Designed miniproteins, single chains, continued (5). Designs and how they scored, part 91

Each design is a single chain, and the fold is of that chain. pLDDT is the mean over its residues in the fold that is shown.

## One batch from the design tools (miniprotein)

Design m19356
Fold by ESMFold2-Fast:
Structure m19356 (fold): chain A 79 residues (1-79)
Amino acid sequence: MSLDELPADFLERLKAQLEASFSEEELEEIRSMPPLPEEVENEIIATLKKLAEAGKHQILDIPAELLYPTLHLLLRRYP
């Protein structure tokens, strides 16, 4: 599954909200993480697709355990 299936405006807004929610030190830590396993990336993309389809565009709708992996994926795909 590809992030290209999601609206660009949705991904841009979500990335901005996530970046605003973390300190610069935390953002550097996230950027320094190794690439996520394909299984985890696909789970994140599927979750984001469901949220977009449900009209849920707030970071509060993302499970807390997926916040760091989601931001890491977005920073890797859209630097």
Scores: mean pLDDT 73

Design m19357
Fold by ESMFold2-Fast:
Structure m19357 (fold): chain A 76 residues (1-76)
Amino acid sequence: MLSKEELEKLLKAAEEALPEFKAAHSPYNPDLSELLETFERAKKLFEEGKYEEAAKLLEELFKKDPVFKTLVESKL
């Protein structure tokens, strides 16, 4: 389980990775839309103090998109 500090760091790194990831994708790509929706849900859960649920959503997001995971890890 990710600590609050590790999860906050991952969310910040993901926000830093988003502009580069979006630039590499078509605005009509449904996978991009799904990724953005999942990321917004994870951020909302973190703000609500639901760290375990937020961490699970990020894990599922990274499993679905390994390219995004690699970009996020490059910001850490």
Scores: mean pLDDT 78

Design m19358
Fold by ESMFold2-Fast:
Structure m19358 (fold): chain A 82 residues (1-82)
Amino acid sequence: VEELLEEAVRLTREGVRAAEAGDYERAVALLREAERLLREAHRLAEGDEEKERKLREALGEMLEAIRALSEEALAAVAAAAE
C-alpha cells in the first residue's frame, strides 16, 4: 500500500508540473495513473486503520499539490480529460 501511495503522490506532483508547463495532455495521463493507483491502495487499505491513515495522508499531499495549480490550469486539465 505504501509503495502505491508514494507512486500516486509522485505522479500527482509530475502531473501538476506538466500542467504548469502547459502540457495538459501529459498532466491528464499522469493524474489518471495516480487515480488508478489511489483506487488500488484504497481497496487494499479497507479494514486496516494504519493503512487507511497512510492513504488519508497521501490524499492530503496529492490535494495540496493540485491546489497549487491556477484556476486556468485546472480548467485546461479538466477539458483535456474529456
Scores: mean pLDDT 76

Design m19359
Fold by ESMFold2-Fast:
Structure m19359 (fold): chain A 60 residues (1-60)
Amino acid sequence: GKEEEELKKEIEELEKEIKELEEYLKENPDLSPEERLELEIEIGVKRLKLGVLKLILKKL
Protein backbone atom coordinates (compact mmCIF):
# COMPACT_ATOMS: atom_id res chain seq x y z
CA GLY A 1 0.00 0.00 0.00
CA LYS A 2 0.91 3.70 -0.01
CA GLU A 3 2.00 3.48 3.65
CA GLU A 4 4.48 0.66 2.80
CA GLU A 5 5.95 2.71 -0.09
CA GLU A 6 6.33 5.83 2.12
CA LEU A 7 7.90 3.73 4.90
CA LYS A 8 10.37 2.11 2.46
CA LYS A 9 11.37 5.57 1.16
CA GLU A 10 11.95 6.81 4.74
CA ILE A 11 14.06 3.70 5.49
CA GLU A 12 16.14 4.26 2.30
CA GLU A 13 16.62 7.96 3.15
CA LEU A 14 17.76 7.14 6.72
CA GLU A 15 20.19 4.45 5.45
CA LYS A 16 21.68 6.97 2.98
CA GLU A 17 21.95 9.68 5.67
CA ILE A 18 23.67 7.26 8.10
CA LYS A 19 26.13 6.16 5.38
CA GLU A 20 26.90 9.80 4.44
CA LEU A 21 27.50 10.76 8.09
CA GLU A 22 29.74 7.70 8.69
CA GLU A 23 31.71 8.53 5.52
CA TYR A 24 32.03 12.18 6.64
CA LEU A 25 33.50 11.05 10.00
CA LYS A 26 36.03 8.81 8.17
CA GLU A 27 37.02 11.60 5.74
CA ASN A 28 37.35 14.26 8.48
CA PRO A 29 39.67 12.90 11.22
CA ASP A 30 40.52 16.50 12.29
CA LEU A 31 36.99 17.24 13.55
CA SER A 32 36.83 18.69 17.08
CA PRO A 33 35.76 16.31 19.90
CA GLU A 34 32.48 18.26 20.19
CA GLU A 35 31.72 18.06 16.43
CA ARG A 36 32.59 14.33 16.42
CA LEU A 37 30.31 13.66 19.42
CA GLU A 38 27.40 15.57 17.81
CA LEU A 39 27.75 13.54 14.60
CA GLU A 40 28.00 10.23 16.53
CA ILE A 41 24.82 11.13 18.49
CA GLU A 42 23.03 11.99 15.20
CA ILE A 43 24.08 8.63 13.70
CA GLY A 44 22.88 6.81 16.85
CA VAL A 45 19.47 8.53 16.78
CA LYS A 46 19.06 7.75 13.06
CA ARG A 47 19.98 4.07 13.66
CA LEU A 48 17.33 3.83 16.40
CA LYS A 49 14.71 5.37 14.07
CA LEU A 50 15.75 2.96 11.30
CA GLY A 51 15.30 -0.03 13.65
CA VAL A 52 11.80 1.13 14.64
CA LEU A 53 10.76 1.73 11.01
CA LYS A 54 12.04 -1.73 9.97
CA LEU A 55 9.99 -3.31 12.79
CA ILE A 56 6.86 -1.43 11.63
CA LEU A 57 7.48 -2.55 8.01
CA LYS A 58 7.74 -6.23 9.14
CA LYS A 59 4.32 -5.98 10.87
CA LEU A 60 2.61 -4.47 7.80
Scores: mean pLDDT 86

Design m19360
Fold by ESMFold2-Fast:
Structure m19360 (fold): chain A 57 residues (1-57)
Amino acid sequence: SAFERILEMVRRIAKEEGIELSEEEIEKIAKETYEEYGENATENDIRRVIGIYLGKK
C-alpha cells in the first residue's frame, strides 16, 4: 500500500541520516506524511516531516 511505502521510506531515511527514531515515532511521521502529501509523497517530503517532528522535541 501507499502508506506501507511511506513507512519503509521513513525507516530507510532515518537509518541513512543516522536519526534515532522509535517504531512509534516512525509510524507517527509516516502517518503525518501520508496525511499532508498523500500517496505520492517523496523523500524530500518525508525529510521535511522528520525535520518538523524533531524540532518539536
Scores: mean pLDDT 84

Design m19361
Fold by ESMFold2-Fast:
Order: structure tokens, then C-alpha cells, then sequence
Structure m19361 (fold): chain A 69 residues (1-69)
């Protein structure tokens, strides 16, 4: 899950809620092509490694959900 990828990053409770919301948005990609899901996960991982906020990560996930429609 997205939460497992951020296990070593210290988020406050509000940021953790945004991570959970991002994980729920990723579930909307369940029926999307595998290639799109992998692209989304790779881009999210890049943002996490770059120290981007949970809000920015959620915005990226939502963009992939829109792309999947």
C-alpha cells in the first residue's frame, strides 16, 4: 500500500489521513490498465523520495484517476 511506502517518513495525524485518502484514490485505479497503475506508483514513489507533502501526492493520484476515466 502507499502507507507502507512511507513507513519511514514521519507524518503527523493529518498528513496520515491524506495518505489514507490517496490509498483510497489508488483503489479507484483497480480496474485501470496495469501499465497506468505501475506508472502512478512509480511517480508517487519519486515524490515520496523527494520529500513532497502528502497533499501533493494525493493531487498526483487524483490526476491518474482522471487519466484512467
Amino acid sequence: SLAEKVGDIKFNEEELKLVEEAEEELLKLRDAPEELRLEALQEIEKLLLAGKSAEEILKLVKKFVEKAK
Scores: mean pLDDT 70

Design m19362
Fold by ESMFold2-Fast:
Order: sequence, then C-alpha cells, then structure tokens
Structure m19362 (fold): chain A 63 residues (1-63)
Amino acid sequence: LVGKIARALVHVPKTSPEDLELREGDLVLVEEEIDEKHVRVRNLATGESGIVPKSALEVVGEA
C-alpha cells in the first residue's frame, strides 16, 4: 500500500487526535503502514495526514 494512491470507499470519522477524517471519494497517498489494519495517509485535496483503516480504502494508482 505504501506509495499508492487510494480512494476512500466510505466516510471515516476522526475518533482520536492521530486519525484523519475522510469523506467518501477522497483521494489519499499512503505514506506508512502502521499495523495489519491501519495506514497513515495524506489527503491530496487538503494536505492533512493521519491514520485510517485499510478496509476503508481502494487502491486506484501509483503516486
């Protein structure tokens, strides 16, 4: 997933300070794998970074 561009499949709420809120359809760059279920991403529209669940993302291309 690192170095991929992904799309948010669903709305992802911010539940902790390290989380990133995503709207369905947001494009993100995957920067880091945190664990089996979570990645750190950057929102390409806002420039904000944070942690999101991998299950909320669909890979759409290379960065």
Scores: mean pLDDT 82

Design m19363
Fold by ESMFold2-Fast:
Structure m19363 (fold): chain A 55 residues (1-55)
Amino acid sequence: EEEIKSLIEKTKEAVQRYRAALAAGDVEAARQAFDESIKYTKELKKKTEELNKKK
């Protein structure tokens, strides 16, 4: 589904931001990006479970 594809892209973006922030030593930006990646991963799991119920 389109929403799942969007969430995958957002997760990749958050991971890249996390890496860039770590390389720059920006702990606050790294935490924010890490939190965003977890949030999108949880959304993906919820969407996948919804699809499993609906088929």
Scores: mean pLDDT 79

Design m19364
Fold by ESMFold2-Fast:
Structure m19364 (fold): chain A 98 residues (1-98)
Amino acid sequence: AEPAAAERAALAARAAALAERLRGRREGERLRLHLREILLEEARRLGLDVARIEELLRAGRYEAALRYVLEHRGELDAESEEEIREGVEALERALAAD
């Protein structure tokens, strides 16, 4: 079993779902821009198909774009993963406080 891969996939799904739930809100827009920046930087770093990732992001398919990165060269670096996790958790806490 690869529990770390399952945990990363769960984080990706949480980030994408939160971005969609906050669609049209400033917080959701910031999360989408942050995810875009991280995914494009990781794609360039890993030598992945940047054009494919840009296509998915333009189509609003954030989960598919993040999954593409994870599946092809397999991992966000620890810093990028931590940034996404902290951002998602902070927004989830803010929404729960309402």
Scores: mean pLDDT 67

Design m19365
Fold by ESMFold2-Fast:
Structure m19365 (fold): chain A 60 residues (1-60)
Amino acid sequence: MKEIEERRKELIERAKELSKSKNVLVSDVAKVALEGLEKTNDEESLKNIEEALEILEKYD
């Protein structure tokens, strides 16, 4: 079972990739998610950010 810190690192990598998107809506939201991930310590917030990144990936 992964610890919360390990999952946060995976989400940070995904957000960094999306922040390079040519779609400014995707890149802007991904940058906000990246900032949140660096300060987030709770499971619920990580899950919400993960779901947001999954949606952004569909639009990229």
Scores: mean pLDDT 76

Design m19366
Fold by ESMFold2-Fast:
Structure m19366 (fold): chain A 67 residues (1-67)
Amino acid sequence: MAEKAAEAGAAGARAAAEAGDGRGSYSIPWSVGLSSNNLKLAREAGRAGLAGDAEAAARYAYQGGLS
């Protein structure tokens, strides 16, 4: 269920950043330009979640373009 936690966390973090910081909309172009990297980021999010780091998992999912 790490994918669900990462997705929910990424959505929440993105909404919070948009509302208060605006930095949540910032993405490194080379990172978002790699479509194949989205699956890899989702996998890293899963690993972080399984390690008990839900925030790291959410960050990876957010970078992968999840909302």
Scores: mean pLDDT 49

Design m19367
Fold by ESMFold2-Fast:
Parts: C-alpha cells; sequence; structure tokens
Structure m19367 (fold): chain A 63 residues (1-63)
C-alpha cells in the first residue's frame, strides 16, 4: 500500500535497477522522512546514475 514505507525502503536494496528506481520515485511521492537516510545512501552508493538521480529528486521532495 502507498502508506507502507518499509517495503519500499527494502526495495531500494533490490538487485533490479528498475525496482530500485520505482521504489525511489514512490518514496519521494509519499514524502515520509523515514526514507531520508535510505535515499541518501542510494545517492552516494548506487551503481546506476539513473537510480541515484531518482533518489536525489525524491530527497528534494521530502526535504
Amino acid sequence: AAAEVAPLIAALSSPDDAVRLEAARRLGEIGDPRAIEPLRRVVREDPSPRVRHAAAVALARIS
């Protein structure tokens, strides 16, 4: 459900780039501050530039 942040945070650790990208977008739309630390980690460490960009956009929406 859209109100459940924990499954989306877990999805940020998926081996599938598309799953991580969707999780970052959904977390940004929800705007729950519980996502801030997980998204900051993705911005710093994710191997995909597209996923890092989505996480940065999500952080800007939450902040």
Scores: mean pLDDT 82

Design m19368
Fold by ESMFold2-Fast:
Structure m19368 (fold): chain A 64 residues (1-64)
Amino acid sequence: MKSKLAAEITALYVDAIGLEMEGRTEEAKKIRELVDSAIKALEDGNYEEAEKKIQEARELLDKV
């Protein structure tokens, strides 16, 4: 499970860079903030919080 969350975080970070390159800077910033929160939760061993932040980032990505 930990490895899967790390992979999802990496994918979202790459997607955020793509959005920034398209000029969607505000959306990219919000996704990066959620990814940073997910990384911190994962470092703290809080997998539930990490999953929640990943889901929020994915929902935001789906809007753009």
Scores: mean pLDDT 80

Design m19369
Fold by ESMFold2-Fast:
Structure m19369 (fold): chain A 69 residues (1-69)
Amino acid sequence: SEVEKKARELAEKVIELTGNPFLAGAAESAYLLKEGDKSAELSPTARQIAENALKEVEKLIKEEEDRKK
């Protein structure tokens, strides 16, 4: 529930900054994979993919925030 709430908040922020609902959905999914109840059950490769996706989203959010000022 708390993890789902944070994943949704991340998705909302991505939509607000980028206007891209597909990217927002990807961010939500990556967050749930990394921080969700099943994160410990992920293969090392799946975990790395989720971590890399979140880092890319965080970078994009920062770039869009800087651009939209």
Scores: mean pLDDT 72

Design m19370
Fold by ESMFold2-Fast:
Structure m19370 (fold): chain A 66 residues (1-66)
Amino acid sequence: GEIEEIEKKIKELEEEIEELEKELEKLREKEEDKFSPKLLEIEIEIGVKRLELGVLKLILKKLKEK
C-alpha cells in the first residue's frame, strides 16, 4: 500500500544522499576552490533530497498514527 511505497522512497532517498555525501567529500579533497559550481550543485542536490526525505518521514508518521 501507500505506507510501503513511502518507506521504499525514503530508503532510496537515504541511499542517494549517502552516495552524494561520499561524492562531495571526495570532490572537496580534490577541489582547491570551495566556491566551485560543481561543489555547489552537489550541496544543493543533497539539500533538496534531505528536504524531500523530511517531508516523506512526516507523511509516514501521520499515516502510521491512523
Scores: mean pLDDT 80

Design m19371
Fold by ESMFold2-Fast:
Structure m19371 (fold): chain A 56 residues (1-56)
Amino acid sequence: ELTETQKKIKKMLEENNYDLSPEVVKKIAKELNLSVETVKKLILEIIKKEAEELAS
């Protein structure tokens, strides 16, 4: 299950067709008032959780 912050990031990724370009990551970081490094970490966590759900 995703945290509230991870759900917000996932929604923004969906709006950008999961484009992980630096531009999209910076846009998410600005919107959520997070560092780019934090957003990258949370994106990896979202991908791992979704992969686990699809594999289980």
Scores: mean pLDDT 78

Design m19372
Fold by ESMFold2-Fast:
Structure m19372 (fold): chain A 79 residues (1-79)
Amino acid sequence: MEEELEKEADEAFQKGISYFNKGDYDKAIEWFEKAAELYEQLGKKNRAAAAYHLMSVAYRAKGEKEKADEYFQKAAELE
């Protein structure tokens, strides 16, 4: 189960990267959020932090500074 959850988290993270690279920040955020939640459930704090950091970058790209700051802080707390 843990191995399947890690594969699901990795797939969600890669989908987030794919949407981010094409400028679809809303979908990128959705997939990074799923990846972060799964990585936290697995105890993979550094991977969860990476997902939150990318959500912060995506929110900044959308001009949502307050949400960008929130997720930047979440990432920092996990590192």
Scores: mean pLDDT 86

Design m19373
Fold by ESMFold2-Fast:
Structure m19373 (fold): chain A 73 residues (1-73)
Amino acid sequence: SMEEIKEELERLEIELGLFEIALSAEELILERLEEKNAPQELIEELKKAIKETEERIKEIRERIEELRKKIEE
């Protein structure tokens, strides 16, 4: 039903917001690690985590758009 879709959409929007906060935090940590000349291994691990978070955000956004199309004509 439309109500079930709206509830799922609401949950996904909350999840998206949390991952966007996580991405911002990861980017800030990366910037500070690079500024402090942290070990390259640690920088590479964080860059990988950032890409994984970006991929998850993309997946959530695609799901949100899919659900929006189902509730709109």
Scores: mean pLDDT 87

Design m19374
Fold by ESMFold2-Fast:
Structure m19374 (fold): chain A 61 residues (1-61)
Amino acid sequence: SLLERARELLAEAERLLAEGRDYERAAKMSTQAAVLALAAGDEALAARASEIGRQAGKMMG
């Protein structure tokens, strides 16, 4: 489902951010997760994914 894919992408993005590496990939995955979460009607998941993407973006040089 869209929700399962969104959760999978967000979990991977959160893992990359926590490891302090591959911030560009984390940002791309979190953005994709937000889009899928919105399409599935899960606004809370979309907001969380957007926040992870913002944090990853801040860490990119």
Scores: mean pLDDT 86

Design m19375
Fold by ESMFold2-Fast:
Structure m19375 (fold): chain A 60 residues (1-60)
Amino acid sequence: EAEELFKKGAEAASAGNTEEAKKYLKKAIEIDPNFYLAKAALAKIEGDYESAHKYFQKFL
């Protein structure tokens, strides 16, 4: 499930495992391309704050 993968990605990021976090977030986006919160989280991890802000706005 996309939400389960997002949760695993967030947990990996919290643990400092940025590569694992990116893998889980990418998987979540593959399952649900409209998962804007996952897209925002991935963009933030990659340092793309402009895209992260844009995706977060779509989540709201």
Scores: mean pLDDT 80

Design m19376
Fold by ESMFold2-Fast:
Structure m19376 (fold): chain A 81 residues (1-81)
Amino acid sequence: SVVDRLTDRMDRSRTYDEFVREARQFIDTVNSIIPDLSPDDQQQIQSLVSQMRRSIASRTDVGFRVARGLGRRISDIIRQS
């Protein structure tokens, strides 16, 4: 899926700027899919996206690692939907 491909691109990012660019594309793509999901999945994904945005905004190594993990969780939910 497009979401899986974008998650893979975030994992391959070698710089913070590259990661932020790929993460923004991932979030934009996820937001376009949200209306097609169940209400429970919508609420869960919106929460995870908000957490991901805050983790990226921290501009720290730990924050970017957390954001990668959140991206994978979002992708897993979409795959199961």
Scores: mean pLDDT 85

Design m19377
Fold by ESMFold2-Fast:
Order: C-alpha cells, then structure tokens, then sequence
Structure m19377 (fold): chain A 98 residues (1-98)
C-alpha cells in the first residue's frame, strides 16, 4: 500500500522531496500526481533562487497538507507526513542555529 511504502521511506530516512516523488509515482490519481510534482518543482526553483531551507520546507508542508485534505488521504498517512516534515524542519532550524 502507499502507506506502507511511505512508512518504509520514513524509516530509511528518505529526503522529503524523494518521499513526495515516491507518493507521486504511486498515486492512481493523475491530479494528485500533477499537484505533488508542482510542489517539488516549486521547492527546487526556490532552492535555486537561494530561498532559506526552513522557509521552503514550511511552504512544502502547507501545500502537502492542503493536498491531503483535498484528496482525502488516510488520516494515518497525513499524520505520518506532517510528523516527518515537522522533524525535518526542526532539524534544519537546529543546523541554522549551529
């Protein structure tokens, strides 16, 4: 299942962008896939333009959670994604303070 694939990716500490690419590739909904790919492309362009990593990840989190609501993703999947993104954002903040 998509939830099992996401859990395995999280356990193996996949980068958030790679995790979103995995979800897009396994999506049976072409609209969800297209919206996820747009989020990835925007994040990559922001990074190329020197936008702060914390700011990029906060924007990604907001958009991903909005998609989770729009496409009625399982609550467990939404909670796992939010938790993982929050952890990644906190890690980036700590590196910035160091």
Amino acid sequence: SLLEAVKEAIENQWPIIALLQLIAQHSTNPELKEELLKIIDEAMEDAKNGVDGVEIMEKVKKKVLELAEKFNLPPELKEELERYMDRAIESLRLKKES
Scores: mean pLDDT 76

Design m19378
Fold by ESMFold2-Fast:
Structure m19378 (fold): chain A 86 residues (1-86)
Amino acid sequence: MKIVIIIKNGSVGQILGAIGVGIQAELEGGKSKVEVKGDTTTVTIENASENAVKEAINFAEGVEKAGGTAKIEKEGDTLTITITGA
C-alpha cells in the first residue's frame, strides 16, 4: 500500500510526527520520502505495512483530537491523509 501524508500550515510537532510515521515504515521494509514546498510538507510512503497504515491513521486521529483538521481518503491501494495545521 502507498501512504501520502500532506500537511498544510503544519506545526513543528505535526511535521515531526509525519516524518516519524515515514521512518517507522522504512524500518518495516517500506520506502519514505519527505518533500517541503513553502507551507506544505508531504511524506510519501511506498510498500507500507499494515502497521505503517495503522500508525498513519493513529497520527491523523491524534491531530484531530489536538484541534487540528485531518482528512483520510482511500482510493485503490493509496491512503491519502491531508492535515491542516492547528
Scores: mean pLDDT 83

Design m19379
Fold by ESMFold2-Fast:
Structure m19379 (fold): chain A 99 residues (1-99)
Amino acid sequence: APPKVSDEVEKVILDFAKRLAEIFDRVRAGELTTEEQVRAAIDELVKEFMEKLKKLSPEEKEQAINTVLAIVDSLLEQHPDDPLVRLVREAVEKAKKEM
């Protein structure tokens, strides 16, 4: 099927999703036990995501951030009691407002 997004948008989304899953697994494994540790991991993920967005066109930035928000919202529906997903949602939404 023809891609609806560029390869760069797809790479940014897939990298974010992979790294988010790694943070989620580390929380479940008890490697990240404090809110400070969780926030630090999320802040680093979002910072790197935002740096990658700077290389994209305005349309590609909108596609990437909206897709990431949809992924996080889906995770929040699956894990409503998980503070990690809520913290990620807040961090990405804040970053979108600073674009």
Scores: mean pLDDT 78

Design m19380
Fold by ESMFold2-Fast:
Structure m19380 (fold): chain A 62 residues (1-62)
Amino acid sequence: MKMLVEAIEDYEAKTPEELSLKKGDKLLVKEIVDEYNVLAENLKTGEEGIVPKKYLKLLKEF
């Protein structure tokens, strides 16, 4: 299942596996990693990484 999401606030990556976010960034969720995290691609930068779900708002589900 693929989801289009939006960052609701800025987030700074704490590890190399994590993705930094700017408020308003659009991301494509590619995989649900666990209860708290997803693997997503930032559509603005093309970078892929782990993002905490709490910083994301669902826009569209495919």
Scores: mean pLDDT 82

Design m19381
Fold by ESMFold2-Fast:
Structure m19381 (fold): chain A 72 residues (1-72)
Amino acid sequence: MSEELFEKVTAEAMNAMAKAGEDAVEVHQALSAARDGTGADLAAALEALAEKSSPEAREKLLAAAERVRAAE
């Protein structure tokens, strides 16, 4: 996975979660844990965050996960 894609996806995910009133620290920790993994690991982390998020944040996180999988 490219550094640019990781940075862009994590920025989008954190912005979506912050706007939805979710815990930005928890989001950052989950995504950071996936940093040294594969695109599939990052996509799985985004999907796990989406499952416990607001509907608006969920939609954006799932879209980001799909983009990561497509780019792998």
Scores: mean pLDDT 73

Design m19382
Fold by ESMFold2-Fast:
Structure m19382 (fold): chain A 71 residues (1-71)
Amino acid sequence: SAMEELRARVAEIQAELAALAARYEAGEISEEELLAAVARAAERLAELYAEAGLEERAAKYRELAAELRAQ
């Protein structure tokens, strides 16, 4: 189902962010690189939620991405 596919893709993005956070804690990436990756993840989540018809949630993630990129 579309909702199961959405949950799987969201879980994949969350796993990628957890791996990046671990690399940041290990000193392998900078704070700037981590924040850029979080912004990209927020953009990807916005696209996934918009594709699923969850427009309010998509808008919130677009806003988060814009805020992160403004820093």
Scores: mean pLDDT 85

Design m19383
Fold by ESMFold2-Fast:
Structure m19383 (fold): chain A 97 residues (1-97)
Amino acid sequence: SVEDLRAIARAFALGMDGASPENAVEVGGLAGLAALYAIEGDSERALRAAREAAEMLVAEGNREGAAELLRYLAEIAERHGDRELAEELRRLAEEVE
């Protein structure tokens, strides 16, 4: 749907905006993939991509950006019925803050 495409694009933008210029496309891509996997119900791949994106942001000192991305991905997971993934992503967001 158009809403799902907007969610993926927003996740990509959050990852890209949170990262340094040299890592922006990689972090954005991982964030967008996490959103896509969450929409498709691939919880394991969604969590892995989300963790990788968040770890890159934390490594660059952007803990706030990592938490914001993880919370946004949790909203996507919850909207698509994956409550367990949403709870795990919110837990990770609290840990990086």
Scores: mean pLDDT 91

Design m19384
Fold by ESMFold2-Fast:
Structure m19384 (fold): chain A 89 residues (1-89)
Amino acid sequence: SLDAPVDVAAALSDPLRKVAELIDGMTEVDAGILAIVLGLANVLKRRGGNKQEAADFAAEVVRRILERHGQPEKAEEAEKLVRDYIENE
């Protein structure tokens, strides 16, 4: 069987669940997009990319998901969760 990439496994961790709990009406598509984005941010970080750039990328996507769901007031909390995850992982 094909094993899940390390970056995908990391994206399906506790931070994804915490962000999902903030978003009322979150769809499976939104969850998939968020998981891919967190995985890509971790790949950027691991390949010698700037940690701040990786965190900014993940934060921007989370903000856009919240805006689509009419919940921009939750953006600061959700952005902090993904930034803290990317910077501390």
Scores: mean pLDDT 69

Design m19385
Fold by ESMFold2-Fast:
Parts: structure tokens; sequence; C-alpha cells
Structure m19385 (fold): chain A 68 residues (1-68)
């Protein structure tokens, strides 16, 4: 129950998450990667809306950020 409530709150705070992601992209030193990440952000809401497993998605995001 609590986990489901937290997932809903994360969706409600999607705007804040997008702003955080935008700052991370802007801080990236490689301009070519910045452009690629900006394209991803354009599809960001649709991509996230299609997720069935929020936990899996978050794990992938963390792994990708750690690899960058």
Amino acid sequence: KELEERIKKLKENQKELIAEVDRVIAAHPDPARQAALRRFVDLYPSTFAAEDGALEAKRREIAALAAA
C-alpha cells in the first residue's frame, strides 16, 4: 500500500523530476551527449507513462546515471 502511494506521488512530482534531469543534462561536459539526452527528454513523459514496473524503471535510471 505505502509503496503504491509513493509511486503515485512520484508521478505527481514528474515536473520536478524533469527539472532535475534537465540540470543533469546541462551539467554534462559532452555537447553531443547533451543533444542526445535532450531528445530523450522530449519523449520523457510518454516513456514514463508506459511503465508498468516503476521500481525496475528507477533501477535502470540510477544505473544509467552511475555509468555516466
Scores: mean pLDDT 59

Design m19386
Fold by ESMFold2-Fast:
Structure m19386 (fold): chain A 56 residues (1-56)
Amino acid sequence: MAKRLRLEADILDALARMIETILKRYPSEDEEERRRLEERAERLRREAEELRRRAE
């Protein structure tokens, strides 16, 4: 069932990429919100990597 784990990882990577794109286009008016989004993107990337490892 590695296929499902790979799909989940791909979705998490896509979400992290979207957050990064939003942060680049959107100059931060709220430093706390920017920090939360950066932390969320990093967390999503870590979870995607873990899911890919499990898919092997």
Scores: mean pLDDT 76

Design m19387
Fold by ESMFold2-Fast:
Structure m19387 (fold): chain A 92 residues (1-92)
Amino acid sequence: RAELERRAAILASALGVLAVALEEDARLGEIDPEFAARLAATLREIVRLMNQGRYEEAARLAARAAEEFRERDPTMAALFEEAARLAREVAE
C-alpha cells in the first residue's frame, strides 16, 4: 500500500507538471486554448483529489476524462486511464 501511494504521488507530480505545460502551450497559441484549459483543469483536479487521499474520486474523474478525450486526444486518454487504474489500486 505505501509503495502504491508513493507511485501515486509520483504520478500526481507528473500530471501537475503536464497541466502547467498545457497552459503554457495554450498561452503561446500552440494548441486550442479552450481544449488545453479543460485538460489542465481536469489534470489539476485529479492531482488535488490524489493529494487529499481521495483516490476513489480521483479514479472516477480520470476514467471519465479518458472517455471524454479519447477521440480528440487518444494519448491523453491513455494517460487518464493509467491514472484511474493506479488510483483505484491505491483506494483498495
Scores: mean pLDDT 82

Design m19388
Fold by ESMFold2-Fast:
Structure m19388 (fold): chain A 72 residues (1-72)
Amino acid sequence: SSADILVKRAKELEKLAREALEQGNVGRAEYQVKAIEDIADLLEKMGNTESAKKLREIAKELRKEIEKLREE
């Protein structure tokens, strides 16, 4: 389904965001996190509320990691 494709894309974006954080590339990580949030918004509009909630939790965790890296 379209929702399954979006969830798969969000998982790839999560991997890319974590790789960017490992490299200290905050700007790239922010870009990937924003893309995950956009996918979560789309999933919610499609009625996939549980998947959207999980992706928002992932995005929130990644944003906390970005903030910590900015403070170092």
Scores: mean pLDDT 88

Design m19389
Fold by ESMFold2-Fast:
Structure m19389 (fold): chain A 60 residues (1-60)
Amino acid sequence: MLVVDLEAFREELIAAGLSEEEAERAVRRLDQAVKERAAKGPVTQEEVDALKREVLEEAL
């Protein structure tokens, strides 16, 4: 399974203006999305980056 640095993503979200609670929800959303994608087949780094972008845009 691809290693996703959820801690770095959380810090990035807080720096972007999200609250700690919003950042935790977004991190949880990303973790679930990556797991769901991985269950369907191999996940690429490009797909993870796209999911990070989607989660950030939805949270803002």
Scores: mean pLDDT 77

Design m19390
Fold by ESMFold2-Fast:
Structure m19390 (fold): chain A 62 residues (1-62)
Amino acid sequence: RVEEAVRRLGPMTVREIAKELGVSPGTVAREARRLVTQGRLVAREVIDPKTGKKVTVYELAP
C-alpha cells in the first residue's frame, strides 16, 4: 500500500501517504520504516519550501 502510493505519486511524506491511503500517519510511519529496512524504500531529508525545515520523504529504492 505505502509502496504502491510512492510508486504511483513519487516521493512523499508520511502525512501525504496517510492522506492518500485514508489511514493514520502512525500506521504509514510504521509501514514505511519496515519497507526501508527491507530495502524497498529509501528515506531522505528534503527542505520543506513552506517552512524551511527538513522533512523526511520516502521514495522507491533503485
Scores: mean pLDDT 76

Design m19391
Fold by ESMFold2-Fast:
Structure m19391 (fold): chain A 89 residues (1-89)
Amino acid sequence: MREKAEELLEMIEKATGIKLSPELREKAIEIIEKSLALPDPGEGNRLLLRELKELFEKEGFLEAAEYLERILNGDASSLPPNPPKPPPV
């Protein structure tokens, strides 16, 4: 979980050219880990958009906030969810 959270932050930093302070990086990692730990992936994505995007916007990292939203919207819209087998009726 933590390793994946760090990778996501590195992607954002590399794509937008920002560099997060150690305190911001730790907060962002905690938010991402919480989102990944949630059983509902839709709720996890909402947590990322609400808390992580707001964190970036408050710190003036508008490009990072936009990049995050694009990634999450791309995953939600570009990949159709594997349709669950219809329940036996």
Scores: mean pLDDT 70

Design m19392
Fold by ESMFold2-Fast:
Structure m19392 (fold): chain A 61 residues (1-61)
Amino acid sequence: SVAEYEARLAALTAEALARAPAEQRPTIEMMHRIALQEIRRHPEQAESILAAYERELRRLV
């Protein structure tokens, strides 16, 4: 469901914010908003969006 994808996105964001330096927090928050919008618009692509998001977050921590 969309709610489950939103929860998974929130969990990835929370982990990244806990690990990332303070300078990266605005970027992570922006990425979260964009990914959330994309999941809501294209829930059929949610797994792909989450995989790309997790990969991008790994570059910031």
Scores: mean pLDDT 88

Design m19393
Fold by ESMFold2-Fast:
Structure m19393 (fold): chain A 80 residues (1-80)
Amino acid sequence: LVEEAEKHAKKAVEAAKAGNFEEAIEHLKKAIKLYLEAGDEEGARKAYAEASIAAAEAAKAQGLLSEEEAEEAIALAKAL
């Protein structure tokens, strides 16, 4: 379970960095589900945080978020 969760978490970050947000969300959902099924709440939080940071940076680069909005999103993710 944890190994499969880690694979999906990595794919979520890679998709988010590429600006493929729909694909990133699908992989993140799978990662979170698998981590929680394994009882690894910290792994689930880390996966969410890493994907959220990657998505905020990509969205800022694409002009979907302002620099301030991206900084706030990253700060919230790091607080998880």
Scores: mean pLDDT 82

